# Designs tried in a protein design run: designed miniproteins, single chains, continued (2). Part 90

Each design is a single chain, and the fold is of that chain. pLDDT is the mean over its residues in the fold that is shown.

## One batch from the design tools (miniprotein)

Design m7322
Fold by ESMFold2-Fast:
Structure m7322 (fold): chain A 64 residues (1-64)
Amino acid sequence: MLSEEEKKALLEEIKKIGEELIKKGVPREVVDKIIQSAEDALKAGNDVAALAGLREMKELLESL
């Protein structure tokens, strides 16, 4: 399970990748939904789902 500091760092990384996706033409509403899903996962204690979301966003960014 992630510490509070690790959860904060994970959310900051997701937000950073989200801004890069927007710069590459992904709509802000799509990015906002992904960020919200990660925040909801962390609030539910589903750290594995939040980490999977970060990985998928990184792979998407690298594919663009």
Scores: mean pLDDT 81

Design m7323
Fold by ESMFold2-Fast:
Structure m7323 (fold): chain A 68 residues (1-68)
Amino acid sequence: KKKEIAKNYLIQALLDKGVPRELAEEIAKRIVDENMSLEEATRLLVEKAGLSEEDARRIAEKVYKILK
């Protein structure tokens, strides 16, 4: 259940940043289902979603708070 909430949050946050839904879903699956570290998730968000480091880190930190 927590993984579903975290993925839904991440998809919506990426959509709000203008990331296409298919790409947002792929990124969310990789970060949440593959149990990426905070550092790896932040890197992926910068490299694949085109987010700034600040936005990527803030979004990734929120995802990890949901997963607690």
Scores: mean pLDDT 85

Design m7324
Fold by ESMFold2-Fast:
Structure m7324 (fold): chain A 94 residues (1-94)
Amino acid sequence: SDVQQAQRTYNLLRSAGRNAITSLDNNDYDSAINHLDAMIRGARKLLPYDPVLSQQAIDYFRLARDSVRNGDYDSARRYLQLGLDYLDQAVRST
């Protein structure tokens, strides 16, 4: 079902988010950026289910990526979590 497909995509994005946080904890900023880029691509797959909340999540993952590039790792963690929270809402709206 479409709900099951959205839920599977969200679970993969949650896993990618945990990997991004682990990379930040290990000062592996290149890997953190790679995981955030994967999350941006994955979140686009949820746009057909909830365009508004999925776009909010994409925007927050982009802010997280830019925060990593600027050395603001605390903001990166906060934006990553906000993006995941918006994706959870998007999947629940499906």
Scores: mean pLDDT 86

Design m7325
Fold by ESMFold2-Fast:
Structure m7325 (fold): chain A 79 residues (1-79)
Amino acid sequence: SDAEAERLYAEGVALLAEATRAFRAGDYETAIRLAEEALRKFDEALALATDPRLRLWIQHARAEAEELIREAREKLEAA
């Protein structure tokens, strides 16, 4: 249901916010782990979402999580 999809989306957004805080603190390993958890929540939300606007918002959040993982991995490689 869209209500369940919205709940999963909200959980993913909260995890992505935690990942962003970890990234800003220089904890790139924690940032990757939390962003990967956020991606799992977004994938579950997409499986349930039927509202096109909600699907688009989940897809945008998913892209943000993937970008954060990419940047955090680059920081770890530079260290």
Scores: mean pLDDT 91

Design m7326
Fold by ESMFold2-Fast:
Structure m7326 (fold): chain A 66 residues (1-66)
Amino acid sequence: SEADELLEKGIEALKQGNYEEAVKYFERALEIDPENARAHAYLGVAYFKLGDEEKADEWFAKANAA
């Protein structure tokens, strides 16, 4: 799916240390699939790597929501 392709690109950006680019890919994946727990978790990781602990915690909370 398009959301899965965007997740893959975001994960690749994370591996390369391109955290801002990764955020953009994961945000676009959530535009397609707003409940995507993987995208929420990866946004948490990306924001944590950017030093934005508050946003990281918010996205991790969304990923863990039932």
Scores: mean pLDDT 84

Design m7327
Fold by ESMFold2-Fast:
Structure m7327 (fold): chain A 70 residues (1-70)
Amino acid sequence: SQEHNDLVNQLKEEAAKKNLHLNDAQYQEVADLQEQTGAPLDYINKQLELVDKKVIDFPTLIESLKQQFA
């Protein structure tokens, strides 16, 4: 949907401002999960920074979102 594409682009814009480098598939998966769970975008953006810093891996982020907000 257009809303989904807008969300993916918003996540990419925030990541670019913070010099985060994730692939398109990862942004799509995070956007899908945000739409399913209603998780706050601020929380998601902070978790993506932890993935970029290698504090957590991407599968850990996905599981965390499912456990806390789904």
Scores: mean pLDDT 80

Design m7328
Fold by ESMFold2-Fast:
Structure m7328 (fold): chain A 82 residues (1-82)
Amino acid sequence: MDEKTLYIADAAVYLIGVATLYKAAESRGNEEAARFAKETMDRVAELVNQAEKSDNIEEQKKLVEEAKRLYDEAVARIDALE
């Protein structure tokens, strides 16, 4: 795969991770955690869209790093809301 495809794939993994957190929070009936996870999912989805539209590898790397940061923050915060 080209390098751009690999970065987009990495960003998509973080999107799937946040979507999993959202479904888990919904299944537990935690409305606050579910709302936060959905908001984070929407933000990560926008980063994936930006990475797909970018022709710059360094910009794509930064977008993937931001997606990872948002995912890590969501994991920590949702755990605290449970």
Scores: mean pLDDT 80

Design m7329
Fold by ESMFold2-Fast:
Structure m7329 (fold): chain A 74 residues (1-74)
Amino acid sequence: MKRGEELIKQAEEKEKQGKLAEAARLYAQAGVVYEENGDNKKAIEAYEKAAKLAKEAGLVDFYRSSKEKVEQLK
């Protein structure tokens, strides 16, 4: 079970490159993996990162869906 951590590392790399849309998508994928594994705390953290970067990248639907996931997992 290192898939979530791997996705976070990939997302961090995309952030460093200024590829905010790709980073947001990778953080959301990490959120899904953590959620499926029952790690709601890490899933929330990943979805919050995805929402922040999606907003910065202008990905309105992705921002909304990531924010909804955060509220569902609280």
Scores: mean pLDDT 83

Design m7330
Fold by ESMFold2-Fast:
Structure m7330 (fold): chain A 62 residues (1-62)
Amino acid sequence: LKVGDIVRALVDVEALLPNELTLKKGDLFLVLKVVNEDWVEAKSLSTGEVGLVPAAALEPVE
């Protein structure tokens, strides 16, 4: 994953902290920042919310 990628959620993920996003399988996000190997900062394309998302739950859209 890299900044500027559009990515899709592979699975449902419930946010555990206030700075995390809740994911539903099939949701699309824009990657704003790669924080580390486990986390990216992303913007939901459906809601416009920005927060941390687990990198392992995402795949790049072609």
Scores: mean pLDDT 83

Design m7331
Fold by ESMFold2-Fast:
Structure m7331 (fold): chain A 80 residues (1-80)
Amino acid sequence: AFDEGLAAYRAGDYETAAAHFEAALAADPQNALTQAMLGLALAKLGREEEADRYDRLALQIAAQQGTLEELANQVNAFVA
């Protein structure tokens, strides 16, 4: 699910990417990276309110885990 979402995101298929990231998040609700990637896909689709919610959730979980820098680095690597 996540890897399929990432492949779709890199191909510019943001609708398919969002669907795969939603499936991955359903399997692992506390995954900050999946929440951040879902937020990015939704932002690309112009679904800014939904994107903002997932970005906030990703930041909250990463802050609690002490992984904010790691999350930022991973997201940047995937979207560069």
Scores: mean pLDDT 82

Design m7332
Fold by ESMFold2-Fast:
Structure m7332 (fold): chain A 68 residues (1-68)
Amino acid sequence: SEREKLIAELRELGDRAIALETDPWVREQLREAVDFLVKAGEEGKFSLETLQAAVDNLRALVAELEAR
């Protein structure tokens, strides 16, 4: 389903952002935020539009971290 694909993208991009972040405090905040988003997404608490926005935001964050 589209929801399953978006949740998989959230986890993949989130894990990449966590791996790229060098600040331990920011890394832990990212981990908590990604875990929350994935869990709430799996529980159907977010619209597909909201999940897509979260994917887009994480993709932008990964691009910023890779440019450092």
Scores: mean pLDDT 86

Design m7333
Fold by ESMFold2-Fast:
Structure m7333 (fold): chain A 62 residues (1-62)
Amino acid sequence: EGVEEAAKGVEDFVKEHPDPEELKAALEILKIRLEETKSKKAREALKAAIERLEERLAEVLA
C-alpha cells in the first residue's frame, strides 16, 4: 500500500515536472520525511521513492 502509493506519486510527479530543479526539491523533501518517520513500513516506502527519484534525476542530468 504505502510503497505502491509513494512510487505512483513519484512517477506522476516526474512525468509532470521533469525539470531537474523540481526533482531535486522533491528528493530533499523525501529525505526529510525519511528522517522524521519512525514507522518501518513508511520508511520502506520513502526509501523506494527516493531510489526511484534519484534514478530518474540521474537520467535527466545525463
Scores: mean pLDDT 74

Design m7334
Fold by ESMFold2-Fast:
Structure m7334 (fold): chain A 77 residues (1-77)
Amino acid sequence: KKYEEMAKKLEESADRAEKFGLYDQAAVAYEQGAIYYEKAGKLDKSAELFDRMAEAYEKAGNTEKAEQYRKKAEELR
């Protein structure tokens, strides 16, 4: 529905940002997408986006945030 639609658009936006090396921007978009997937009841997809967010933070040099969101992804699985 609306939440899943928003999550999908945010995921596409995050993927695009990541391709251009905009890792901080990608991480924020993955976070928002994960929240919308969670609201839509799609916990597996939400966890997937938190993993992508962690990877983006790692590439941006934010190891602490990467570890935090990797743990969040595991909690949703």
Scores: mean pLDDT 81

Design m7335
Fold by ESMFold2-Fast:
Structure m7335 (fold): chain A 81 residues (1-81)
Amino acid sequence: SWLEIERDGRVAEAEALAAANPERAATYRTLAEGTRRLYDLLEDLIRNREDLSNEEKLARLQALLAERAAAIAAARAADAA
């Protein structure tokens, strides 16, 4: 699917940035994982969760985005230490 192509491309880009920037590697690795999880959730919500309303799907996306923001903040702090 186009979501899988987009996921793989964005994850590869973030992983390449981690390799090129060792001082920010934790941040870029966390971005790569966050991107993977976001696209995997989108694919699941579209293909497997027709039982959920659009409002419920949005709530799940918002929860994942909040977890991602926290993980990125923690990774940035680790890279800054």
Scores: mean pLDDT 83

Design m7336
Fold by ESMFold2-Fast:
Structure m7336 (fold): chain A 82 residues (1-82)
Amino acid sequence: SLEAIREEALATFERELARALEALRAAGVTDLQVLLDRMHAVVEAVVARLRAEHPDLPREELAAIAREMVALGEARVEAWHA
């Protein structure tokens, strides 16, 4: 179902973003722009995977999931940077 695809995409995004941010922390990287660039790279990777795995997913639904990932990612980066 669409909801199952959305939930799995958001869960995958959260896991991958947490892993990426922890790697940057371990490397001593705290620059906000670098954190945001990494977050956007994770969003792009998850969106590309969704397109490949679900080519029948409507464009509007994919865009909505992408917007949710960006909003969650920005909140995570802001909390991480603060």
Scores: mean pLDDT 87

Design m7337
Fold by ESMFold2-Fast:
Structure m7337 (fold): chain A 61 residues (1-61)
Amino acid sequence: MEEEETFERAKEEAIKAGLSEEEAEKLAKMSVEYGKEKGLSPEETVEIARLLAEGAVEYRK
């Protein structure tokens, strides 16, 4: 449940950053897995997803 909420928030932030829904879903899954492995809070996990998405979009330009 909490992981699902974190995933949805991470996906939403990635979409807002400019990723497609498919890209955002993949990034959100990776961010949740990374956060779980490193013991990050949901907020820290969502922030990492946002930063990674913004970086990916900037690199594409």
Scores: mean pLDDT 79

Design m7338
Fold by ESMFold2-Fast:
Structure m7338 (fold): chain A 61 residues (1-61)
Amino acid sequence: SEYTRKGWELLNEGRYEEALEYFRKAIEEDPEDRVAWYGMGLALERLGRTEEAERYFEKAR
């Protein structure tokens, strides 16, 4: 989705909290978007929210 693309752009820019918001929107539109779930996990990991990140990585399978 467009939100997933924007989330990854923000993640690459180091804008982790904003990336998190866009990945959340992507998941709300398409819960089967595994790339968005994975991006969510990475953004959470970069923010030090490691336990939350692990849960999102599991959902990306």
Scores: mean pLDDT 85

Design m7339
Fold by ESMFold2-Fast:
Structure m7339 (fold): chain A 69 residues (1-69)
Amino acid sequence: MKLSREELEKAIEELERKIKELEEEIREIEEELAKDPENEELRLELELKEGILALLKGIKSFLEKELEK
């Protein structure tokens, strides 16, 4: 059930890529919200994506700690 070191490194790399993509999407939404701060749909999308980003960063941190074992 524990991943090998190579599998952990690959999983971390895939998560890192997804985190970067999501951070880019969040930045784009923040830029749009700066122009239209009362846009409820963009605010909800930002909140959802920030939640997913926090979760992915948590998973990455867990996997990085497993690599240190």
Scores: mean pLDDT 82

Design m7340
Fold by ESMFold2-Fast:
Structure m7340 (fold): chain A 98 residues (1-98)
Amino acid sequence: MEAQLQAEIAKLEAELAENPDNVAALMKLGALYAQLGKLEEAAELYERAEKLGIEKYGETDPLVIRTLEELAKVYEQLGKLEKAEELRKKAEERRAAR
């Protein structure tokens, strides 16, 4: 199981080396790092995905909103509950603006 996760991570890292603004690849890599318990690294990847997603798609785009929701889950697992709540509120506000 871990060997398959490491292989998938390596593929996504190679993809991001070729195209560092690939929002979908950043989100997938963040999810895999979260599964491995690398929560700080997962948070960094989701923060990059949000920033790039806003630049490409706008802040109310469903992919950007989903990135905020996934980032909130990671911060909750890190025990940063106030930050997680802020991100959930931000996602709700952006969803309501659609």
Scores: mean pLDDT 84

Design m7341
Fold by ESMFold2-Fast:
Structure m7341 (fold): chain A 64 residues (1-64)
Amino acid sequence: SSSLEKLVEDALKSDSVLEVEVAIGMLRIMLGVGLISEEELEELLKPLEEKLEELKKKHPEEVI
């Protein structure tokens, strides 16, 4: 889906822990409803998880 690429791109451009966590959550929902494969999820999650760790070090606020 074209919306999937935009979701990941917008999250990677964000400096907000919340925005990255929302994108990760949406990707997990997309896997659950069968819109993406487990392999696609792994590839898309890796840069988002790295971005999230970087942002948490820069902004150590609780966002769960």
Scores: mean pLDDT 77

Design m7342
Fold by ESMFold2-Fast:
Structure m7342 (fold): chain A 55 residues (1-55)
Amino acid sequence: MSPLEVDVEKLKAFAQTLLAAGVPLEHVRNAVRYLGREMGIPEEVVEAVIAEVEA
């Protein structure tokens, strides 16, 4: 996998872990956006991760 693919999978796993722990969706979205930006993931990809884990 490319470095971006690895980082996206880590971000997705992070979001899924928070959701499984019962963290409210608003807090999950904010945490995922913050972490995604810190990891250097493009905003559109971060939003796609959020949409995928909310579905």
Scores: mean pLDDT 80

Design m7343
Fold by ESMFold2-Fast:
Structure m7343 (fold): chain A 73 residues (1-73)
Amino acid sequence: SLERLRELERRFLEAVEAGASEEEVRRLLEELLRAAEAYLRETAPAEELEALLAQARAAVEGALELAKRKIAA
């Protein structure tokens, strides 16, 4: 559900703010990606599903890289 996605996004942001480890941030992003994929499979048109799944995966990968840079700085 969209509400579950918002909850997981909030947990991810709180973890990054709290200085959580890269491992914890990765696990939260993996949960967020699984929830996003489930949501897209329920709501996306069949013809757009593969493209939207690819975008969701790319967004999560980008978020992890940004979080890694913030943790390293």
Scores: mean pLDDT 79

Design m7344
Fold by ESMFold2-Fast:
Structure m7344 (fold): chain A 74 residues (1-74)
Amino acid sequence: SEAALKEAALAHARELAAVLEAGGATEAAKLVLEAARAYVEEGDLEKAEELEKKAIELAEANKEGVEAALKKAL
């Protein structure tokens, strides 16, 4: 169902945000959650894409911390 797919997308975004936050990319984590909400709740794909691009840039700035957090999440 559409509701189940939307909840799965939000759950996936929360998991990614937790890894980003653990890796020191706190603002990237917030942007990932905002992008998921813009996509799922607002239907605003353009806003979601802009927020996602900013999140990627901030995650890359904290790449070593994010990679360490990903390894720990295993």
Scores: mean pLDDT 81

Design m7345
Fold by ESMFold2-Fast:
Structure m7345 (fold): chain A 57 residues (1-57)
Amino acid sequence: ARQAAIDALVADGIARLKAGEDPETVVHEVARQGAAAGLSPEDIARVVNRILEAADK
């Protein structure tokens, strides 16, 4: 399901940031994977925003 893919990408992005990966690299890779999975540009933007919000805490 689309929502499951979104949630999985957000969780992966947050885990990678906690592991100390470069935020620019994480955001780029997550956006690329979302596009490859058929997510809309709006859904990809939402995933990226959720990851960055979590990283700011």
Scores: mean pLDDT 80

Design m7346
Fold by ESMFold2-Fast:
Structure m7346 (fold): chain A 55 residues (1-55)
Amino acid sequence: SMEEALREAERRGQEAMDRVLELLKDPEAAQEWFDARNAREALENLLAVEEERKK
């Protein structure tokens, strides 16, 4: 059916996208992502301490 054909196309599209994302996962990109995440957590902790001091 047309609906089955569309679902099959969606699955193939998702598989292709997953492969592209895997190819884009290089060590440098992964390291930048982890560094950004750690920096964000540190900033959020710092802001929480400042909020506690205001109260």
Scores: mean pLDDT 71

Design m7347
Fold by ESMFold2-Fast:
Structure m7347 (fold): chain A 88 residues (1-88)
Amino acid sequence: GPKKLYKITITVKAPDREALIEAARAAAQAALDMGLDFSVEVDFAAKTITVYVEAEDLEEAKKAAEAMVEALRKIGIEVTGLSVEEVE
């Protein structure tokens, strides 16, 4: 079916800019490993990583978000917030 755009917002505890960049790279790698088309934005002040993914449904987008959160936790990054929403 036609793919839809989903916005995955991950809020993290990051002690510095370097940790937040590492977290964003881990999230991007998880999306890449799943074969998804994606883009990543980082808000250093809010300590928020936003990943836009193209997925067939909300279930696939949520599975991608779960994989991203697990990748972050594996590298020692604490996730304090997660949201997944359809953009269009």
Scores: mean pLDDT 86

Design m7348
Fold by ESMFold2-Fast:
Structure m7348 (fold): chain A 72 residues (1-72)
Amino acid sequence: MLERGIELYEQIIAEDPNNSEAWLGLGNLLMDQKKYEEARTYYQKALDLDPNNERAKSNLAEAEAKIKKEKE
């Protein structure tokens, strides 16, 4: 369930706020909920923590594309 997944990743981040994978996971769950601006923010955080995270980079671009389409 999406809410439970978000809570799990929020717990991981509370323990280790520098866990890039947990920020990526939160972004993915928000993308599933179509909360693209929130997802973009979490993907950006993941990428800031790990600039070589290809998934964060790719998913950030996808979230930005969805935001642009939705605002038009």
Scores: mean pLDDT 79

Design m7350
Fold by ESMFold2-Fast:
Structure m7350 (fold): chain A 92 residues (1-92)
Amino acid sequence: GLIISSKPLRFKSEDFGSTSGKTYTVRATYDEEKKTLTVTAEDEETGETVTKTIENVPKNGTYTVTLTLPDGTKVTVTVTVDAAKKTLTLSV
């Protein structure tokens, strides 16, 4: 399909040096036609989101995306795109 979606990945903000006590769910989507990778972290309590989009992403490879949480904490998300398998794999 044109859009490939990751499985959701949960992390605690405290694991990245935050004192906010928040739990986030990260998802990524890759649009094969536009070659755009979008990574979104959602606060499980409030539903507030932090989103970053990267353009010109090739169909296969590993990319790092740094999200800045509302308290200024930086979380680097690694996304592996495999367009042949129609998979996105996330790690933090």
Scores: mean pLDDT 85

Design m7351
Fold by ESMFold2-Fast:
Structure m7351 (fold): chain A 81 residues (1-81)
Amino acid sequence: MEYDPEVARKLLEEAKKYLEEGNIDKALPLFVKAIEIFSRALGPDSPEVAEAVRLLAEIYRKKGNTEVADQLEAAADALRA
């Protein structure tokens, strides 16, 4: 399978739109897929992965899962270490 960063960017844009509309259940799988594509195409320490993981953390905060959100933010920071 070819991991195209442009496909991941489009998924990220669509996920952001669903997040703005409050449709968290549709946004979540799109963010996860974008993270997978960016990680494989650009590397797990790429700025694109860090951005997508931070947005995933925002989703978990909106769902009331602050512990998972905090862990995701810490993971995004650690990806550049």
Scores: mean pLDDT 78

Design m7352
Fold by ESMFold2-Fast:
Structure m7352 (fold): chain A 55 residues (1-55)
Amino acid sequence: TPQADADDWLAMAQAEIDRLEAKLRAEGKLTPDVEASFAEARAQIERWAAARKAA
């Protein structure tokens, strides 16, 4: 694991969400609730990134 700063962690988190969503979609387990959760997680990460840049 690299010694990541906040930006590296953000990029890693985004990539992991993308991988998980793709995996669940391929397995046919991506329900509307799960899709909504991924969308909300992405929005939360973006909000967190914006707050970090503002600080």
Scores: mean pLDDT 75

Design m7353
Fold by ESMFold2-Fast:
Structure m7353 (fold): chain A 60 residues (1-60)
Amino acid sequence: LERWLRIARQLAEGVKSYGGDGEAFAAAFLRGIAIANGLKPPELRSDSPEEVARALAEAE
C-alpha cells in the first residue's frame, strides 16, 4: 500500500508542478495499471488516487 500511495503522490505533484490536475492524472494512471493487472473497472471507479492505490495493493 505505501508503495502505491507514494507513486500516486509523486505523480500528482509532478503534474501539479506543470500546472495540470495532478490528482485526476494519478488516479487515471493507476487505474490503467490495475486494469493491465486484471482488476475490473467497476472495482476502480474511485476518483481518489488513494483508493485506486489500495485496490492495487490488495491485488498484490
Scores: mean pLDDT 65

Design m7354
Fold by ESMFold2-Fast:
Structure m7354 (fold): chain A 115 residues (1-115)
Amino acid sequence: MAPVATGSGSAEVTIGEGEDMRAALLRAGEEALRQALEDLRARGAEVDEELAERAAREAIERAVEQAVPKLKPGDTVRVGVAVSVTDDEVTVSVGISNAATGETLGRGTATEKRP
């Protein structure tokens, strides 16, 4: 079995009245990604941050596109990010859920190949 290292992070955001929901979710996703990369480094895993950021951008955007139509002002949303690293690939998985109910609002996954 190829060794797999996985790091994870999460962030919550409350949607304000008149707030750009997409921008709020993207900020939460960026914070969750930062935590996931810190978790990977703490585990001693080497990660290509540019590949992880590219995969995360695609995965976060897919999850956000699914979640935004389901949101209303006053909702608190949790964005979770998991980064998995193998010898050949970096995969980022994103889940967006309602923090109060646990309902899944959106998911995205993207993979970038190592050169």
Scores: mean pLDDT 82

Design m7355
Fold by ESMFold2-Fast:
Structure m7355 (fold): chain A 78 residues (1-78)
Amino acid sequence: DEIEKLLEEAKEAAKKGDLRKAAVLAASLGILSVAYRIEAELARKAGAPKEVVEELEEKARKAEEAMKEVEEVIKEVE
């Protein structure tokens, strides 16, 4: 899972004090969230099954939550 991998790397960076790397990885999670939202919208417009649209929306939500989790860790350290 790309989202889980980025979240794990961001948390490890934060634990090691590499806050810049953690912030860059949080930004990558934010970009993924936007990309999945766009994919979900396009899938819906194309008439894809509801299950496909919901899967993409769930991935977007998970990426956004992961980004916020990394941001919270960074704010607590700073």
Scores: mean pLDDT 83

Design m7356
Fold by ESMFold2-Fast:
Structure m7356 (fold): chain A 80 residues (1-80)
Amino acid sequence: SELEELKEKAIEYAEEAVRALAAGDVEKAREYEEKALEYLKKLVELAKKEGKEEEALKYLGEVIRKAKELAEELGVVPQE
């Protein structure tokens, strides 16, 4: 589905942001974070139009969990 594709893109960019941060490339991490947020925004907007808010909430959780798991694996503690 289109929602699944947007979720997968959000995960991809979120993980790239974590990898860039682990490499000390803060500027590249910021760029990938912005792209991840763009796909998350598209996901939420599409889900609202389709009445799939619960599916969107599940996908948001998956994106957060994937980014957290990778950050823990790489020993990264991102500064908020």
Scores: mean pLDDT 83

Design m7357
Fold by ESMFold2-Fast:
Structure m7357 (fold): chain A 77 residues (1-77)
Amino acid sequence: MKVKEAEELIKKATELEKQGKYKEAAELYIEAGKLYEEAGDVLSAVAAYLRAIGVIEDGLLEGKISQEEADELAKKL
């Protein structure tokens, strides 16, 4: 069940990322990572967290995430 919920969050995050909504996408990738951790799926959790980091970096480069918002998101990892 948690794995399915995490997969649905990954799909939503990917759609938000395609729309340039990097902060919202990063938040969903982090949430998916936490759900994968709770399910014991360590590899999927790591993949979700790495994607969150990439999205935060993209958002900073495009000026769509502030440094304060990036620091807050990183603290949740």
Scores: mean pLDDT 85

Design m7358
Fold by ESMFold2-Fast:
Structure m7358 (fold): chain A 92 residues (1-92)
Amino acid sequence: SATIQALIQQLQQAGAAAGIRVEIQREGDTLRVVISGLSPVQITALSLWLIGMGLEGYRVEIRIEGDTVRIVVSGMSDAQLQEFLQWLLSLV
């Protein structure tokens, strides 16, 4: 989706301005996200959001290593991916 690619680019640019490194790759219905430089509060907020998604039945994998968060989300529609990316943009 052109909209998802635009949101990914916007999130990468906003992250860079905030001193946060964001790497996002989309492969079909799978979104892979690596975020570095998040505060502990931001990591907690992100973790709670992702736990909520997992409880709703989405395939969500999260790995936290210091200030780096690695996320894999599968089975989401384009609309749901847009919502997640917009929420991430509000967090950064």
Scores: mean pLDDT 80

Design m7359
Fold by ESMFold2-Fast:
Structure m7359 (fold): chain A 65 residues (1-65)
Amino acid sequence: AMEAFLENLRLTYRSLLGKADLGPEEKERLRARFDQALAQAKTYDEAVQILLDFAREIERRNAAR
């Protein structure tokens, strides 16, 4: 259950990155950081919070352009 949930969050974040107005290298670095952070999540709440934090980071970087 948890592993399937984490896989779904990875796909969700990848979709968000694909739509973001960011350079390809920046997207790759953010995806790698997200995957690493998500791999250390111990609960569903922690995993969701990681997704929200990383989604907010995309918005922050888009706003800076």
Scores: mean pLDDT 84

